# Designed miniproteins, single chains, continued (2): the designs that were tried, part 19

Each design is a single chain, and the fold is of that chain. pLDDT is the mean over its residues in the fold that is shown.

## One batch from the design tools (miniprotein)

Design m4671
Fold by ESMFold2-Fast:
Structure m4671 (fold): chain A 61 residues (1-61)
Amino acid sequence: SPLEELAQETIELIRRDPRLSPEERRQLIGLVRGWLRLAQADPSLEDLVLHRLRVLIESLR
């Protein structure tokens, strides 16, 4: 799904960002996975999670 693809892109950006510590990477990846799980449990949250992922991606660029 577009949500899963964007989440995977976000996780990959986090993994390869040299500015982030291993702990920061763990926390951010956990956050992204948590948002994905929320949208899977409640589809009405999908647009909110998509918006949050886009904002996070822009902050990592």
Scores: mean pLDDT 86

Design m4672
Fold by ESMFold2-Fast:
Structure m4672 (fold): chain A 118 residues (1-118)
Amino acid sequence: SMAEIEKLIEEMRKVLEETKRRLLELAEREPDPERRERAIRLVEEFTERLLELLEKLENGEISVDEFEDGVIALIEELRGRLAEVLSPELAAEAGRVLGEFLKEVQKILEEIRKLLEA
């Protein structure tokens, strides 16, 4: 049902907010102030762009597959840009957080696909 799909989209918003929190806490651990500020801005830009994709999915402007492709592209862009700004150890931790985020999103999208095929 549409109500079940809306609940799953809200679950994705919750997963995104938790991921944002984890990435911001990680960025704060960067000892260089300029690199830290840049990492924080990158995380905030990523979150804003992903919320725009969620809004388009919720409004039916993009398909589930187009949304997943967009999320993957945003994750790979952020991963690459954070690797240029963060220390190697912090960049590796950010990569792990982003990988966990993608797995949770894909799990929720699979449930949405099942509801659309029913």
Scores: mean pLDDT 89

Design m4673
Fold by ESMFold2-Fast:
Structure m4673 (fold): chain A 61 residues (1-61)
Amino acid sequence: SLAERAREALERAEEALAAGDVETAGRYATLSITLAQQAGDEELLARALALAKEIRRVAEE
């Protein structure tokens, strides 16, 4: 499902961020946002947006 794909993208974004790969984390976070919006999954969307904000913060260091 779209929600499952959004969750997988979110998990990969979290893994990439933990590894210091900000670029990969940003790509997966964007994918997760798009899929969560299409799935209508408000919880996944909120989590993906929060992660995207954190990725942006780290990139601005």
Scores: mean pLDDT 86

Design m4674
Fold by ESMFold2-Fast:
Formats: C-alpha cells, sequence, structure tokens
Structure m4674 (fold): chain A 69 residues (1-69)
C-alpha cells in the first residue's frame, strides 16, 4: 500500500503527543520523509525500525496513517 506523507506526518505527531516516541525520533523520521510525496508501507516500516520504534509502535503508525489517508 502507498501512504501519503501528510497521513504519515499526522500519525507520527499523534504518537509524539501521546508520549510514545521522543521529539528526536519524530524529527529524524520527518527528515527521512522530507523529499517524499508518498511512501510505500514497506519503506515506512524500515524507516520506523531504523529510528528505534518497536513493532507495536510501527503497526500503530501504519494503522493511523491508513486512517488519515
Amino acid sequence: MILSRESVDKAILRLYLEGKISAEQATAIGKKLKDKETISEEELREILRENGLSEEQIEEVIRLAKEYD
């Protein structure tokens, strides 16, 4: 599945506001997405893992991004 960057940014912001990820994690993820209009679910999972998110947090981001898209 292809996700919009806007939906992913909203999902990451929500996890940050809920205290589930750090500001540093949110910023690093945003930097990786900066030049992308869309992202594949597989590529997003890789970026999230590289930035220290647990598998449960990754699945929550994917679920929320699909909801916002």
Scores: mean pLDDT 84

Design m4675
Fold by ESMFold2-Fast:
Structure m4675 (fold): chain A 58 residues (1-58)
Amino acid sequence: DEVEELIKILRESKDVRDRAVAARLLGYIGTEEAREALREALSDPDPVVREAAREALE
């Protein structure tokens, strides 16, 4: 499942770029599960990932 894999990348990847890309793709997909994961990503330690999640929830 594409959504499940992207959520795993967003939560578990050590690469900031991979997490930011996952956040943007989850925003495009727009399911309830994706939006929940994006809300969690608003607390990511890296500001780039937090910004990507915020934009994705728009």
Scores: mean pLDDT 84

Design m4676
Fold by ESMFold2-Fast:
Structure m4676 (fold): chain A 69 residues (1-69)
Amino acid sequence: SEEAERRTQRRNELSKPAVQAAKKAMEETMKEKGPDKEGWELAVEEATRAAKKTLEEQRRREREREERE
């Protein structure tokens, strides 16, 4: 289990902004819909969308940027 967690942490360092976006989307969705199963499922779906969008934007911006890193 620790090895799986270590791999997750390694990915978290690379996807830190995506993880933060997912957490925020989840908390906002749960705040609006409530902490029941339906609200939780919507929160997870919204968090997943936010994470994927953030990762895609990061990779696209990385290539779009010429010099700034």
Scores: mean pLDDT 69

Design m4677
Fold by ESMFold2-Fast:
Structure m4677 (fold): chain A 66 residues (1-66)
Amino acid sequence: SMEEERRERLKERAENILKTAEDLKAQGYDPALVDEAIRYAKEAIETGDEELLQKAERLVVQAALS
């Protein structure tokens, strides 16, 4: 179904965000922004909320610029 496919894509995107966030944290980027991105990505996986995923993506970009 379209919903099942959406959930699978969301999970994959969220997992990529988690990996990127952990890499940024290991490199010494802003831990507060990274930790917030991780929280939103995990919530997005649990709830299927695209808005939470978008928040996580924005926070990862912001952390990379810190």
Scores: mean pLDDT 85

Design m4678
Fold by ESMFold2-Fast:
Structure m4678 (fold): chain A 58 residues (1-58)
Amino acid sequence: SEEIDKLLDEAVAAARAGDWDRFLEILSKLFEKISELPDEERDRVIARVQAALDAVAA
C-alpha cells in the first residue's frame, strides 16, 4: 500500500511536470504492484489511480 501510494504520487507529479517518459515508467511499475494485490484491494487501488489520473487530465 505504501509503495503504491508513493508510485501514484510520483506518477501524478511526473504527469503535471510533463515528464511523460518518467510517467510511463512509474505507471508500468504501479500496474505490476497492483497485479500482486488481492482482488478487493486491487479494484479499490485501480479506482483510486483512475480518479487521480482523471484529476490531472481534466
Scores: mean pLDDT 77

Design m4679
Fold by ESMFold2-Fast:
Structure m4679 (fold): chain A 75 residues (1-75)
Amino acid sequence: NAEELYKKGLEAMEKGDYRTAGDYFEKAGIEYLKRGDYEKASEYFRLAAQAYQKAGDTEKARRFVELSEEARKKA
């Protein structure tokens, strides 16, 4: 459930566990992508990128920025 994954991502952000937050936002984005909800997928991939950037994982952050932009173009 994408909504539950989003809530877990927010909880991880509050705890400063940015890597775990990124993983949850990534999974939520993938669930929306599978549903064809490109606008929501773009939003959640953007959140994943921000979380990965805060975690110091600049390579994953870059990839999720690209995925967010690709999803936005299909929205």
Scores: mean pLDDT 87

Design m4680
Fold by ESMFold2-Fast:
Structure m4680 (fold): chain A 87 residues (1-87)
Amino acid sequence: EIVFSEEEELKLKIAELLRLIALMPQADEEMRKEMEKRIEELIKELGLSEEEIKAIEKAAEELLKKGKVSEEEMEEILKKLLELHKK
């Protein structure tokens, strides 16, 4: 069975949130409602500050503008968001 550290679990949830926000503008109405609900749940579960939410939104906008992002670029984004959360 896969065992995640608290840090790894946090990183995965931030990554999920980032992907949902980035993809939401391209989703149909029904999918958007499901994504919005999940985004709200993740924000509450993670206890994100206004600063963190804005940072995630900016990262999502940049991902959407690029259309495609490398695993390396995604890792750097997640690292920055994770460090912001720890402060």
Scores: mean pLDDT 74

Design m4681
Fold by ESMFold2-Fast:
Structure m4681 (fold): chain A 63 residues (1-63)
Amino acid sequence: SEIEKLEEEIAKLIEELREKGAFDIASKFAEKVKEIRSIENDEERKKKLEELVKEMKEELAKL
């Protein structure tokens, strides 16, 4: 599903943050993913995951 693809991209971004030594940031994003997974509405969950991907890419660009 599209949600599965977003979760895969997020997992890769978390891994890249850890590789760059940004462990605290990676941990915070992992907690945000856990919170988003508790959302029952698929469209809202997808939107939140897309927003998280954008935020993570912006944080990686600062490193």
Scores: mean pLDDT 84

Design m4682
Fold by ESMFold2-Fast:
Structure m4682 (fold): chain A 92 residues (1-92)
Amino acid sequence: EAGEEAEEAAEEGAKAAKLGDNVAAATAAAIGAAGAAFLAEVAGLREEAARSAQGAALAARHAAKRAGSEEAKKAAEEAAEEAEEAAEEAAE
């Protein structure tokens, strides 16, 4: 389910935030991914869930570029990959 992948992306973003390396953008990406998961479960709106997950993926990619440490960068990149998979699954 798209919600599961989006939630995993949110968890990875939260890990980046815990590393304390200027990870506000990674935190924003995690929040976006969690929102996508919520939409997938509550509304049953696949198209809207896919759009939210795509936005989360883009935010996570930008967070990776702005990360202050290698660990934060990897966490943000992993969040982006999970959000991208959630978007593809929701769109189907």
Scores: mean pLDDT 62

Design m4683
Fold by ESMFold2-Fast:
Structure m4683 (fold): chain A 65 residues (1-65)
Amino acid sequence: MLEKIKKKYEEIVKKNPDNATAYTNLASVYYQLGDKEKAKEYARKALELDPSNETAKHLLEKIDS
């Protein structure tokens, strides 16, 4: 299931690279898959697009703790 969700959001960001929500969802999926490095990359991208994104901020804090 997580792999299908990951692929779905990868397609979304490829078509709409300014979609902060899709980057936040990708970061969450990568974190759940154990890929902390990619999770951090996507969470940072979400914050670059939307600095007020609390979900991405919390996810980055959780990864770094």
Scores: mean pLDDT 80

Design m4684
Fold by ESMFold2-Fast:
Structure m4684 (fold): chain A 91 residues (1-91)
Amino acid sequence: GPAPAHPAAARAGRAAAEAGVATGKGGSDPTAATAAALLGIGAETGAILGLPPAEAGEDAIAGGELALEHAKSKEAEEKGRRAIELGREAV
């Protein structure tokens, strides 16, 4: 597929989306898990479409933090932390 405009921010957004999904699968509140996943999807899509990498990175951090706050599994916690780290690198 076409290369994203901001690869680091796109990667952070993807990580936040995966963290939200992992949080949902771990048995947390599906509303919080869905919100985290949507923040990650928005960050990835925005980074691909050329939104400023700082804005996409901030959305990825927010998604990762929300996923981590509601995490019920070690996998969800690790994915949430990774999304936050990648988002900080993008801003």
Scores: mean pLDDT 81

Design m4685
Fold by ESMFold2-Fast:
Structure m4685 (fold): chain A 74 residues (1-74)
Amino acid sequence: DKIQKVIELISKLSEAIDKKDSKEVQKIALEISKVIGNKDASDMLRKAAEDLEKQGLTDVAKALRETAEKLEKK
């Protein structure tokens, strides 16, 4: 299931941010784009960032938002 895979990858993004590993965050976000495509990944990462920001996970949200913007330009 693509959704389950993406949820697991978002969880890994959260862990990578907590460890302050920005390179790992970018690698995981790119892995998400390979699963669902750049456009869908960008849309999903923006949505996830908004939801996480509302939960107080600002650093995670920022990393996801920046990655979504980069994918959108490709």
Scores: mean pLDDT 75

Design m4686
Fold by ESMFold2-Fast:
Structure m4686 (fold): chain A 61 residues (1-61)
Amino acid sequence: AQEEVDELVKKAEEAEKQGNYREAAIYWGKAGSLALYRLGDEELADKYFEKATELAVKYNG
């Protein structure tokens, strides 16, 4: 359901605020997977996966 995606997005944003880029990337990735498989929203999933990749690059240098 949309609620699960929204909760993961909230956790990702909270992790970013704390500087926990690795945790944020994980939550954005999970939100993307749920958006793709539960909502069938490819565009939304792509946006979340892009955000996860961006943060993962920041964490790994």
Scores: mean pLDDT 80

Design m4687
Fold by ESMFold2-Fast:
Structure m4687 (fold): chain A 63 residues (1-63)
Amino acid sequence: MEEVLEKARELIRQAAKELGVTLSDEEIDRLAEVTARHVEREGKEPTLELARMRIESLVAARA
């Protein structure tokens, strides 16, 4: 659980940097928690691809 959350947080930060998106620490933590919860339910590990999709969805919702 904690390991998955830390990986998700790292991937969200990396994806945000690659996409040039500014996220607050609160937004990073929220996205990481949601990502970790979903991948744990599916028995999968978080990926950079999933993190990128989550950030793109957040940016689209801001528009």
Scores: mean pLDDT 77

Design m4688
Fold by ESMFold2-Fast:
Structure m4688 (fold): chain A 55 residues (1-55)
Amino acid sequence: GSVGERFNEVLSSLSPESRMSAVGAYLQALGQGKSTEEAVDVAEEAGRLQEEIES
């Protein structure tokens, strides 16, 4: 699968609120010059952290 497919699967595993955190982290990582692969990793981590706060 592509990096985009992995990103979609990450978002699909998260609550709507955690998806917003993941998307924000993804865009910020890209703005910082990270690769798309690194940006997806950052997004997954941010989404997971938000899930822990929400639970």
Scores: mean pLDDT 80

Design m4689
Fold by ESMFold2-Fast:
Structure m4689 (fold): chain A 66 residues (1-66)
Amino acid sequence: SLEREIQLSMGLMIGAVGKLAGKEEEGIARLVAFARKQGLPEEVVRAIEAAPSIEEAAEILVRAYE
């Protein structure tokens, strides 16, 4: 739905801001907080937290909304 697309876009913006600031660890932590706030499964939250880059963390978030 449009609402889900907006939520996903907001999550991706959080990731993009972290990358642009050169603070990937902080960006990933913000994506984790976003995922928890949206009620995503704990397995998805853990995968985002363990991601080696903010790009991979964002990809995991995108897949969770598929």
Scores: mean pLDDT 77

Design m4690
Fold by ESMFold2-Fast:
Structure m4690 (fold): chain A 58 residues (1-58)
Amino acid sequence: GPPFPPLSPEEQALLDKGRELLEKHPDDREAVARGIGLILRALGDRIERYLLRRKRES
């Protein structure tokens, strides 16, 4: 099947920062919300790149 695109450096940085916030501040609701937000931004960007690649391959 078609592979997902590899993580960009920017996406990786967002995931790493989000994960850091969740791991270091699990009881801080604001830090958890920010961490989740960063992860969702990375996921959205990767999905967009996947869809754009599929459009070019079609």
Scores: mean pLDDT 76

Design m4691
Fold by ESMFold2-Fast:
Structure m4691 (fold): chain A 73 residues (1-73)
Amino acid sequence: SGIAVAMALIAIGVGRVIGDATGAVELVLKILKENELSDEEKLRVLEEALRVAEELGDEEAVRLVREEIERIR
């Protein structure tokens, strides 16, 4: 699970640097689906993805992340 969290955070960091929030969010959602993470680990990753999506002004990425957060909560 720690490796999956690290992979997701790297994907978010890369998305922030290149300005692709949607691509970063799609990759994060794939990592969360394909790996066993706790709800706490998933929420931590999704909260970071939400911050980056909001920073980049990508409303579609923000919507996708918020929908996934609500599914977990």
Scores: mean pLDDT 85

Design m4692
Fold by ESMFold2-Fast:
Structure m4692 (fold): chain A 56 residues (1-56)
Amino acid sequence: DEKRAELRRKLSEEKREEVLERARKAYAESGSMEAANEITDEVLDEIEKKIEEELA
């Protein structure tokens, strides 16, 4: 739905700063780009979960 898409966009924009920082830390700790990508995937999961809660 349009409401869900708007929320996802808003949350993604707000989380942009946090996901970059978390991914950078993951890369610094592991030296692996795959680890950084895993963090990005986790943040996407968090955003989707928050959207579901917001629309409940």
Scores: mean pLDDT 77

Design m4693
Fold by ESMFold2-Fast:
Structure m4693 (fold): chain A 65 residues (1-65)
Amino acid sequence: PLEGVDREQALRDAEELTEKAIEYAKKGDFQKAANYATASALLYVAAGEPEKAREAIRKVDEVVK
């Protein structure tokens, strides 16, 4: 897992990507939503936060279903 400043940056980037995924999902751009959600989840996993990755995917799925 990432540590220190790299971990903190990854968590911030993951949050921003999750927000973008949700916004694209609301706009009906499901391909972009999936791409941003996947990138966000990978960053959360790299930061050692798999539960946050699951929560990010859940939030996007809640919008697209």
Scores: mean pLDDT 81

Design m4694
Fold by ESMFold2-Fast:
Structure m4694 (fold): chain A 58 residues (1-58)
Amino acid sequence: MEDRVTETLLRLVRAKRAGDTKAVGEALKELSRLYFDEKVPDSVLLRAGLRARDLLER
């Protein structure tokens, strides 16, 4: 689960930085699904966010 959240956050941030509104919408839809349907805990979101920040510099 954490890997899916991390990948989705990476896609969202990269899409926002690129100004790709379609990719932003797709990433937000998947993130919403993970949060509301899969009910990912806030602790998992925090760890995924920190990992995504590190990976964005790679």
Scores: mean pLDDT 80

Design m4695
Fold by ESMFold2-Fast:
Structure m4695 (fold): chain A 80 residues (1-80)
Amino acid sequence: MKLSDEQKEALFNAFDTDKDGTLDRDEFRAALRLLAHEAGRTLSDEEIEALFAAADVDKDGTLDRAEFYAALDRLEELLN
């Protein structure tokens, strides 16, 4: 699985249901499960939590666009 910057932005906007410019843990989990499913894979809750924790460098409990894109890059490495 390989995502363009346009695909990452579209995915962020699709799961930013509150339109606050950040993704919470539930929105992030839904996005990662969708991507894994499209890749023919499943992700454990432990894998999703590890990706969230690694991307949430400021420990604010949400991911901005840059943190989310970094998490997607790590997911792509994990899936390949």
Scores: mean pLDDT 76

Design m4696
Fold by ESMFold2-Fast:
Structure m4696 (fold): chain A 99 residues (1-99)
Amino acid sequence: SARDRLVEALRRLAEVSTDPEFKGAAQALADAVRNATTPEELRQIARAALDFMESLAKTSTDPEVLKAAIEVARAVRELDPSLQEHADRVIKLAEEKLK
């Protein structure tokens, strides 16, 4: 499912992140996605995940973190098409850094 893909993408981000704060944030978001009981709660978590991915796309220079952030953003836009513009902006920022 799109939800399962978002969980796996966030877990991958946690695995490749060397910063303990980024690892913890990615793991917490993955757990929140798994535990969400309403569509509204899931949408709020997806928005929080995109905000975090935008921060990573702007500040990270690690190619593995940037690739993982792209996969999280792709999973979010699949889960919630209303977030497509935000997700596409994050993907573009990360892709520009991966040149």
Scores: mean pLDDT 88

Design m4697
Fold by ESMFold2-Fast:
Parts: C-alpha cells; sequence; structure tokens
Structure m4697 (fold): chain A 68 residues (1-68)
C-alpha cells in the first residue's frame, strides 16, 4: 500500500512536472525552474526509488544551467 511519504513525493513530482511543462511552453521564469528543482529534489528525498522524480530533477537542473 502507498505510504504518506510516497503520496507527498507524488505531489512534489506533479508540481515539478507542471513547472517544467510551463517552461517548455515559454510560460515559466528562471525562478519557476528553481522551484521545479526544489520540488523534484523533495520528491526524490521522499521516494528515492521513483525514477520519474530523478528524471525530472536531472531535466530541471540541465535547464537551469542553460539559464545563465
Amino acid sequence: MITPEEIDAAVYELQAAVLLHLYRRGLATKEDVEKAIEYARKAVELDPGNPSARALLEEAEKIYEELK
């Protein structure tokens, strides 16, 4: 059965995914990408076995590095 930590991780993962989706559409700022990194990091911390959360974190970090 899903744990409370896994539910919280899923919520953070969704928040990160939404922000990155907005960025791809040209609707997000650099600060929104920073928030996406924070949310993805929290998702990984709460559910380290979830590959989707790690993929979102890597993507957000790469995008942020390009926003110089």
Scores: mean pLDDT 80

Design m4699
Fold by ESMFold2-Fast:
Formats: structure tokens, sequence, C-alpha cells
Structure m4699 (fold): chain A 80 residues (1-80)
């Protein structure tokens, strides 16, 4: 299922020993690809909310707040 694929991607990201902003950007790009492949309306309020959570995760990661970054990544996947 789409949710299972998103969870697998999130776990792969979280398994990285030195997560970077580029890793989260790559994750965002892959999430968008999976949504398009699944025929999900990328203009839906739910998808826009999830994208905003991923942007917040990048912001927290740039601030060095890894805990908040992971919270926002989890919220994004849960929103989809």
Amino acid sequence: SLKEKLRELLEELKAKPNITVDDVRAFLQRVLELLREAGVDINSPEVKKAINKLIEAISYLEQGDLEKAFEKLEEAVDTI
C-alpha cells in the first residue's frame, strides 16, 4: 500500500547515521513521486499539509533540532 511504502522510506531515512537536509529533500521528492504513481491529487489539502510538515522538518534539521525534524516527518506521513 502507499502508506506502507511511505513508512519504509521514512524508516530508511531514520536509519541513516548522519541525516542531512539533502536527505530530507530527496525523501520529499520520492514521496511526491509515490503520490503521483498512486494517482493521489497532489493539490489536495491533505497533501499540501504533508508538504508543509516536510518543509518544517527541513527547517528544524537546519537548526540542528533532529528530534523536532523527526516529529514533523512522522506528522507528514501520518497526514497522507
Scores: mean pLDDT 80

Design m4700
Fold by ESMFold2-Fast:
Structure m4700 (fold): chain A 109 residues (1-109)
Amino acid sequence: NAEREAENFVRLAEYYLKQGKYDEAIEYAQKAIELAPDSKVAARAYLVLGEAYLKQGKYDEAIKWYEKAIELDPSLEARAYRLISQAYRKQGKFDEAEKWEKKAEELAK
């Protein structure tokens, strides 16, 4: 029940993210996490949350949420590492960005 509703909130968060409505994406991602905090649905919600914060220029928060997504669903590691690299690049931390890109490449077979 709660996980099904969390899945619906993640889909809505992803929809708002695509529309550039980052505050709404954050709101619905947080609702999904609240309903199913220790699930793969929550992992996907953390990924949406991170991407919304990234788009708003909140790079440290974005990185934190990507790390939470990986903790809950390690299958997201390659994608999350590329997004962490993007966040560091946007901060002008090019050495850190390159290290995370390399980690993502090592996971891609």
Scores: mean pLDDT 88

Design m4701
Fold by ESMFold2-Fast:
Structure m4701 (fold): chain A 70 residues (1-70)
Amino acid sequence: SAEELVKEAEELGKEIQDMIQKKSPVSEINRKLVELARVAAELGKIDPQLAKKVGEKINQLSIEKHKADL
C-alpha cells in the first residue's frame, strides 16, 4: 500500500541520514540510497506526487552525502 511504502521511505531516509552523520562506509550509504529509489519507483505506480517527495528527499540526502565528503 502507499501508506506502507511511505513508512518504508521515512525509515530508510532516517537511516541514510544517520549513516551520513556517522560517516558510514559510502558503499553502504549508496546501497540504502538505491533501496530508497526502489521504494520511490514503487510509490510512483500508486501516487506520483508522493514519489516526487521521496525523490526530493533522495536528492537532499545525496547533497548532504557530498557535503560530508562521502
Scores: mean pLDDT 85

Design m4702
Fold by ESMFold2-Fast:
Structure m4702 (fold): chain A 86 residues (1-86)
Amino acid sequence: MKLIITFRNMSEEQREQLLAEAKELEKKGYTVKVEEEGDTLTITVENVSVELAIGEVLRAIGLGLDGAKVTITFEGDTVKIEIDLS
């Protein structure tokens, strides 16, 4: 399956942590694409396990409970998560 996560309005330390997480996924053999545009960071992961996808959905829900604006969309084998941390 494919996972697309978009973060907006993150702090510099949050951005650094997310970039480090993307590098760890690449080291684990995932195909990872990172796109940075202003205050927006998009991480696309190909061939993700169901466990990894569930973990990211749970992280997004947790951020939403902490006040972030979160949208989660399921489209076939693709999970799209948008997180606004403002």
Scores: mean pLDDT 83

Design m4703
Fold by ESMFold2-Fast:
Structure m4703 (fold): chain A 61 residues (1-61)
Amino acid sequence: LTKREILLLRYLEANPELELSAEEIAESSGLSKSTVTRILNNLLEKGLLEKNEETGKYRIA
């Protein structure tokens, strides 16, 4: 995992009951939306996050 991926993953682990959109994660993490989207896609491919297809939001796997 990259430093940015670890940072985002730790943030979501600290809030495990939250489901957040890429925009919401960008707002709360201080990262750009494009950076967050790239990190989220990488973490999904690694099986570390789950996407709720109904809401489009992300949570810890």
Scores: mean pLDDT 78

Design m4704
Fold by ESMFold2-Fast:
Structure m4704 (fold): chain A 72 residues (1-72)
Amino acid sequence: MSEEEMKEKIKELYEEAKKLIEEGKLDEARQLLNEAQRLGVLAQIQGFDEAAKLGEELSKELKKIPEAQKLF
C-alpha cells in the first residue's frame, strides 16, 4: 500500500465512523476506528509521516464529538 492509498483509506474510515456515530451505531464505528488506528501505526512504522499525521488530526477531530468519547 502506498502512502497516498493509506491516506485515502484512513480518511474514508474516519468519515464512515463519524456517520455511524451520528446514527448511534457505536459498535460498527469502533471497528472502523480500530482499523484506522492500525493503519496509522503502520504508516508511522513505514515512515509515511503525512498519512500518520492525517490519522492523528482526524482522531482529534472525532474526539471533539461527545458521543465519540465512549469509543476511546
Scores: mean pLDDT 81

Design m4705
Fold by ESMFold2-Fast:
Structure m4705 (fold): chain A 96 residues (1-96)
Amino acid sequence: SNSQIQQLIVQARQLIDQAKELIKQGKLDEAIELLNQAIDLIGEAKRLGASNDELRKLLREVQERAMEVLEKAETVEQITRAIGTILRAIGQELDL
């Protein structure tokens, strides 16, 4: 339903905003986890028929946040996870 799609979009935006605050705090692993959850919600919204333009905007916001994680990353594991999240978001955008 349109209401269900809107709720998923709002939840994805909230996770992206929370990830942005965690990145500012240096909580990079927690930020990556929230960005991955946002990607999952965006995927669900796509399956329910959400607007490609709205989904593209959200996926680009995920990419921007994951790139910020990459810039601040202190460990090889954090670098690898950030790259993984970037690639997942790009892959979903290309599939729109």
Scores: mean pLDDT 91

Design m4706
Fold by ESMFold2-Fast:
Structure m4706 (fold): chain A 56 residues (1-56)
Amino acid sequence: SANIEQGIALGELYAQAGRLEEAARIYEVAAKKAREQGSPLAERAERLLREVRERL
């Protein structure tokens, strides 16, 4: 889904800017939506969420 892909891209932008708390919130929303829709992007969003949380 374009919306999930855009959410992941936005989260990556915030993470690159060092805005880890904002990135975590964005990835959390993307992961939730991806899981609800059965999207294969759910695993990627959840992995990115875990990675950014490890840096908090």
Scores: mean pLDDT 86

Design m4707
Fold by ESMFold2-Fast:
Structure m4707 (fold): chain A 60 residues (1-60)
Amino acid sequence: MEKLKKDPNNAAAWTELAKKYFEEGNYDEAEKYAKKALEIDPNNFDAQYILNKIRLKKYK
């Protein structure tokens, strides 16, 4: 994909929200936003990575 229009709901923005909530210890909200990012772009490695970290923290 070269220059296709970008949606306001781009996966990177949702991934940034997930990271913020993860740093705050709000793992449920972090997981929600990470999943939103993956729904928009399932190939977003950052979103997959943060979701995996959230999974480990939920084992708490």
Scores: mean pLDDT 73

Design m4708
Fold by ESMFold2-Fast:
Structure m4708 (fold): chain A 69 residues (1-69)
Amino acid sequence: MSDEELIKKAEELKEEGKEYLKQGKYEEAMEKLEEAEKIVSQIKDKKKKLELEIEIGVLKLEAAVKKVV
């Protein structure tokens, strides 16, 4: 997979995770965000990798907090 393909796939999975968060489906959201995080780990562009890691991390934290409260 090229870096561009990995970035596109990670962004698509991140958006799916955000949609599940809006629906209150926190387990499904976490699953999509974890999948996105695995794809992001393969990205060679350090700036884009860090940007996506931060965005996904924030969304994972939101899902985890909302699941318990």
Scores: mean pLDDT 83

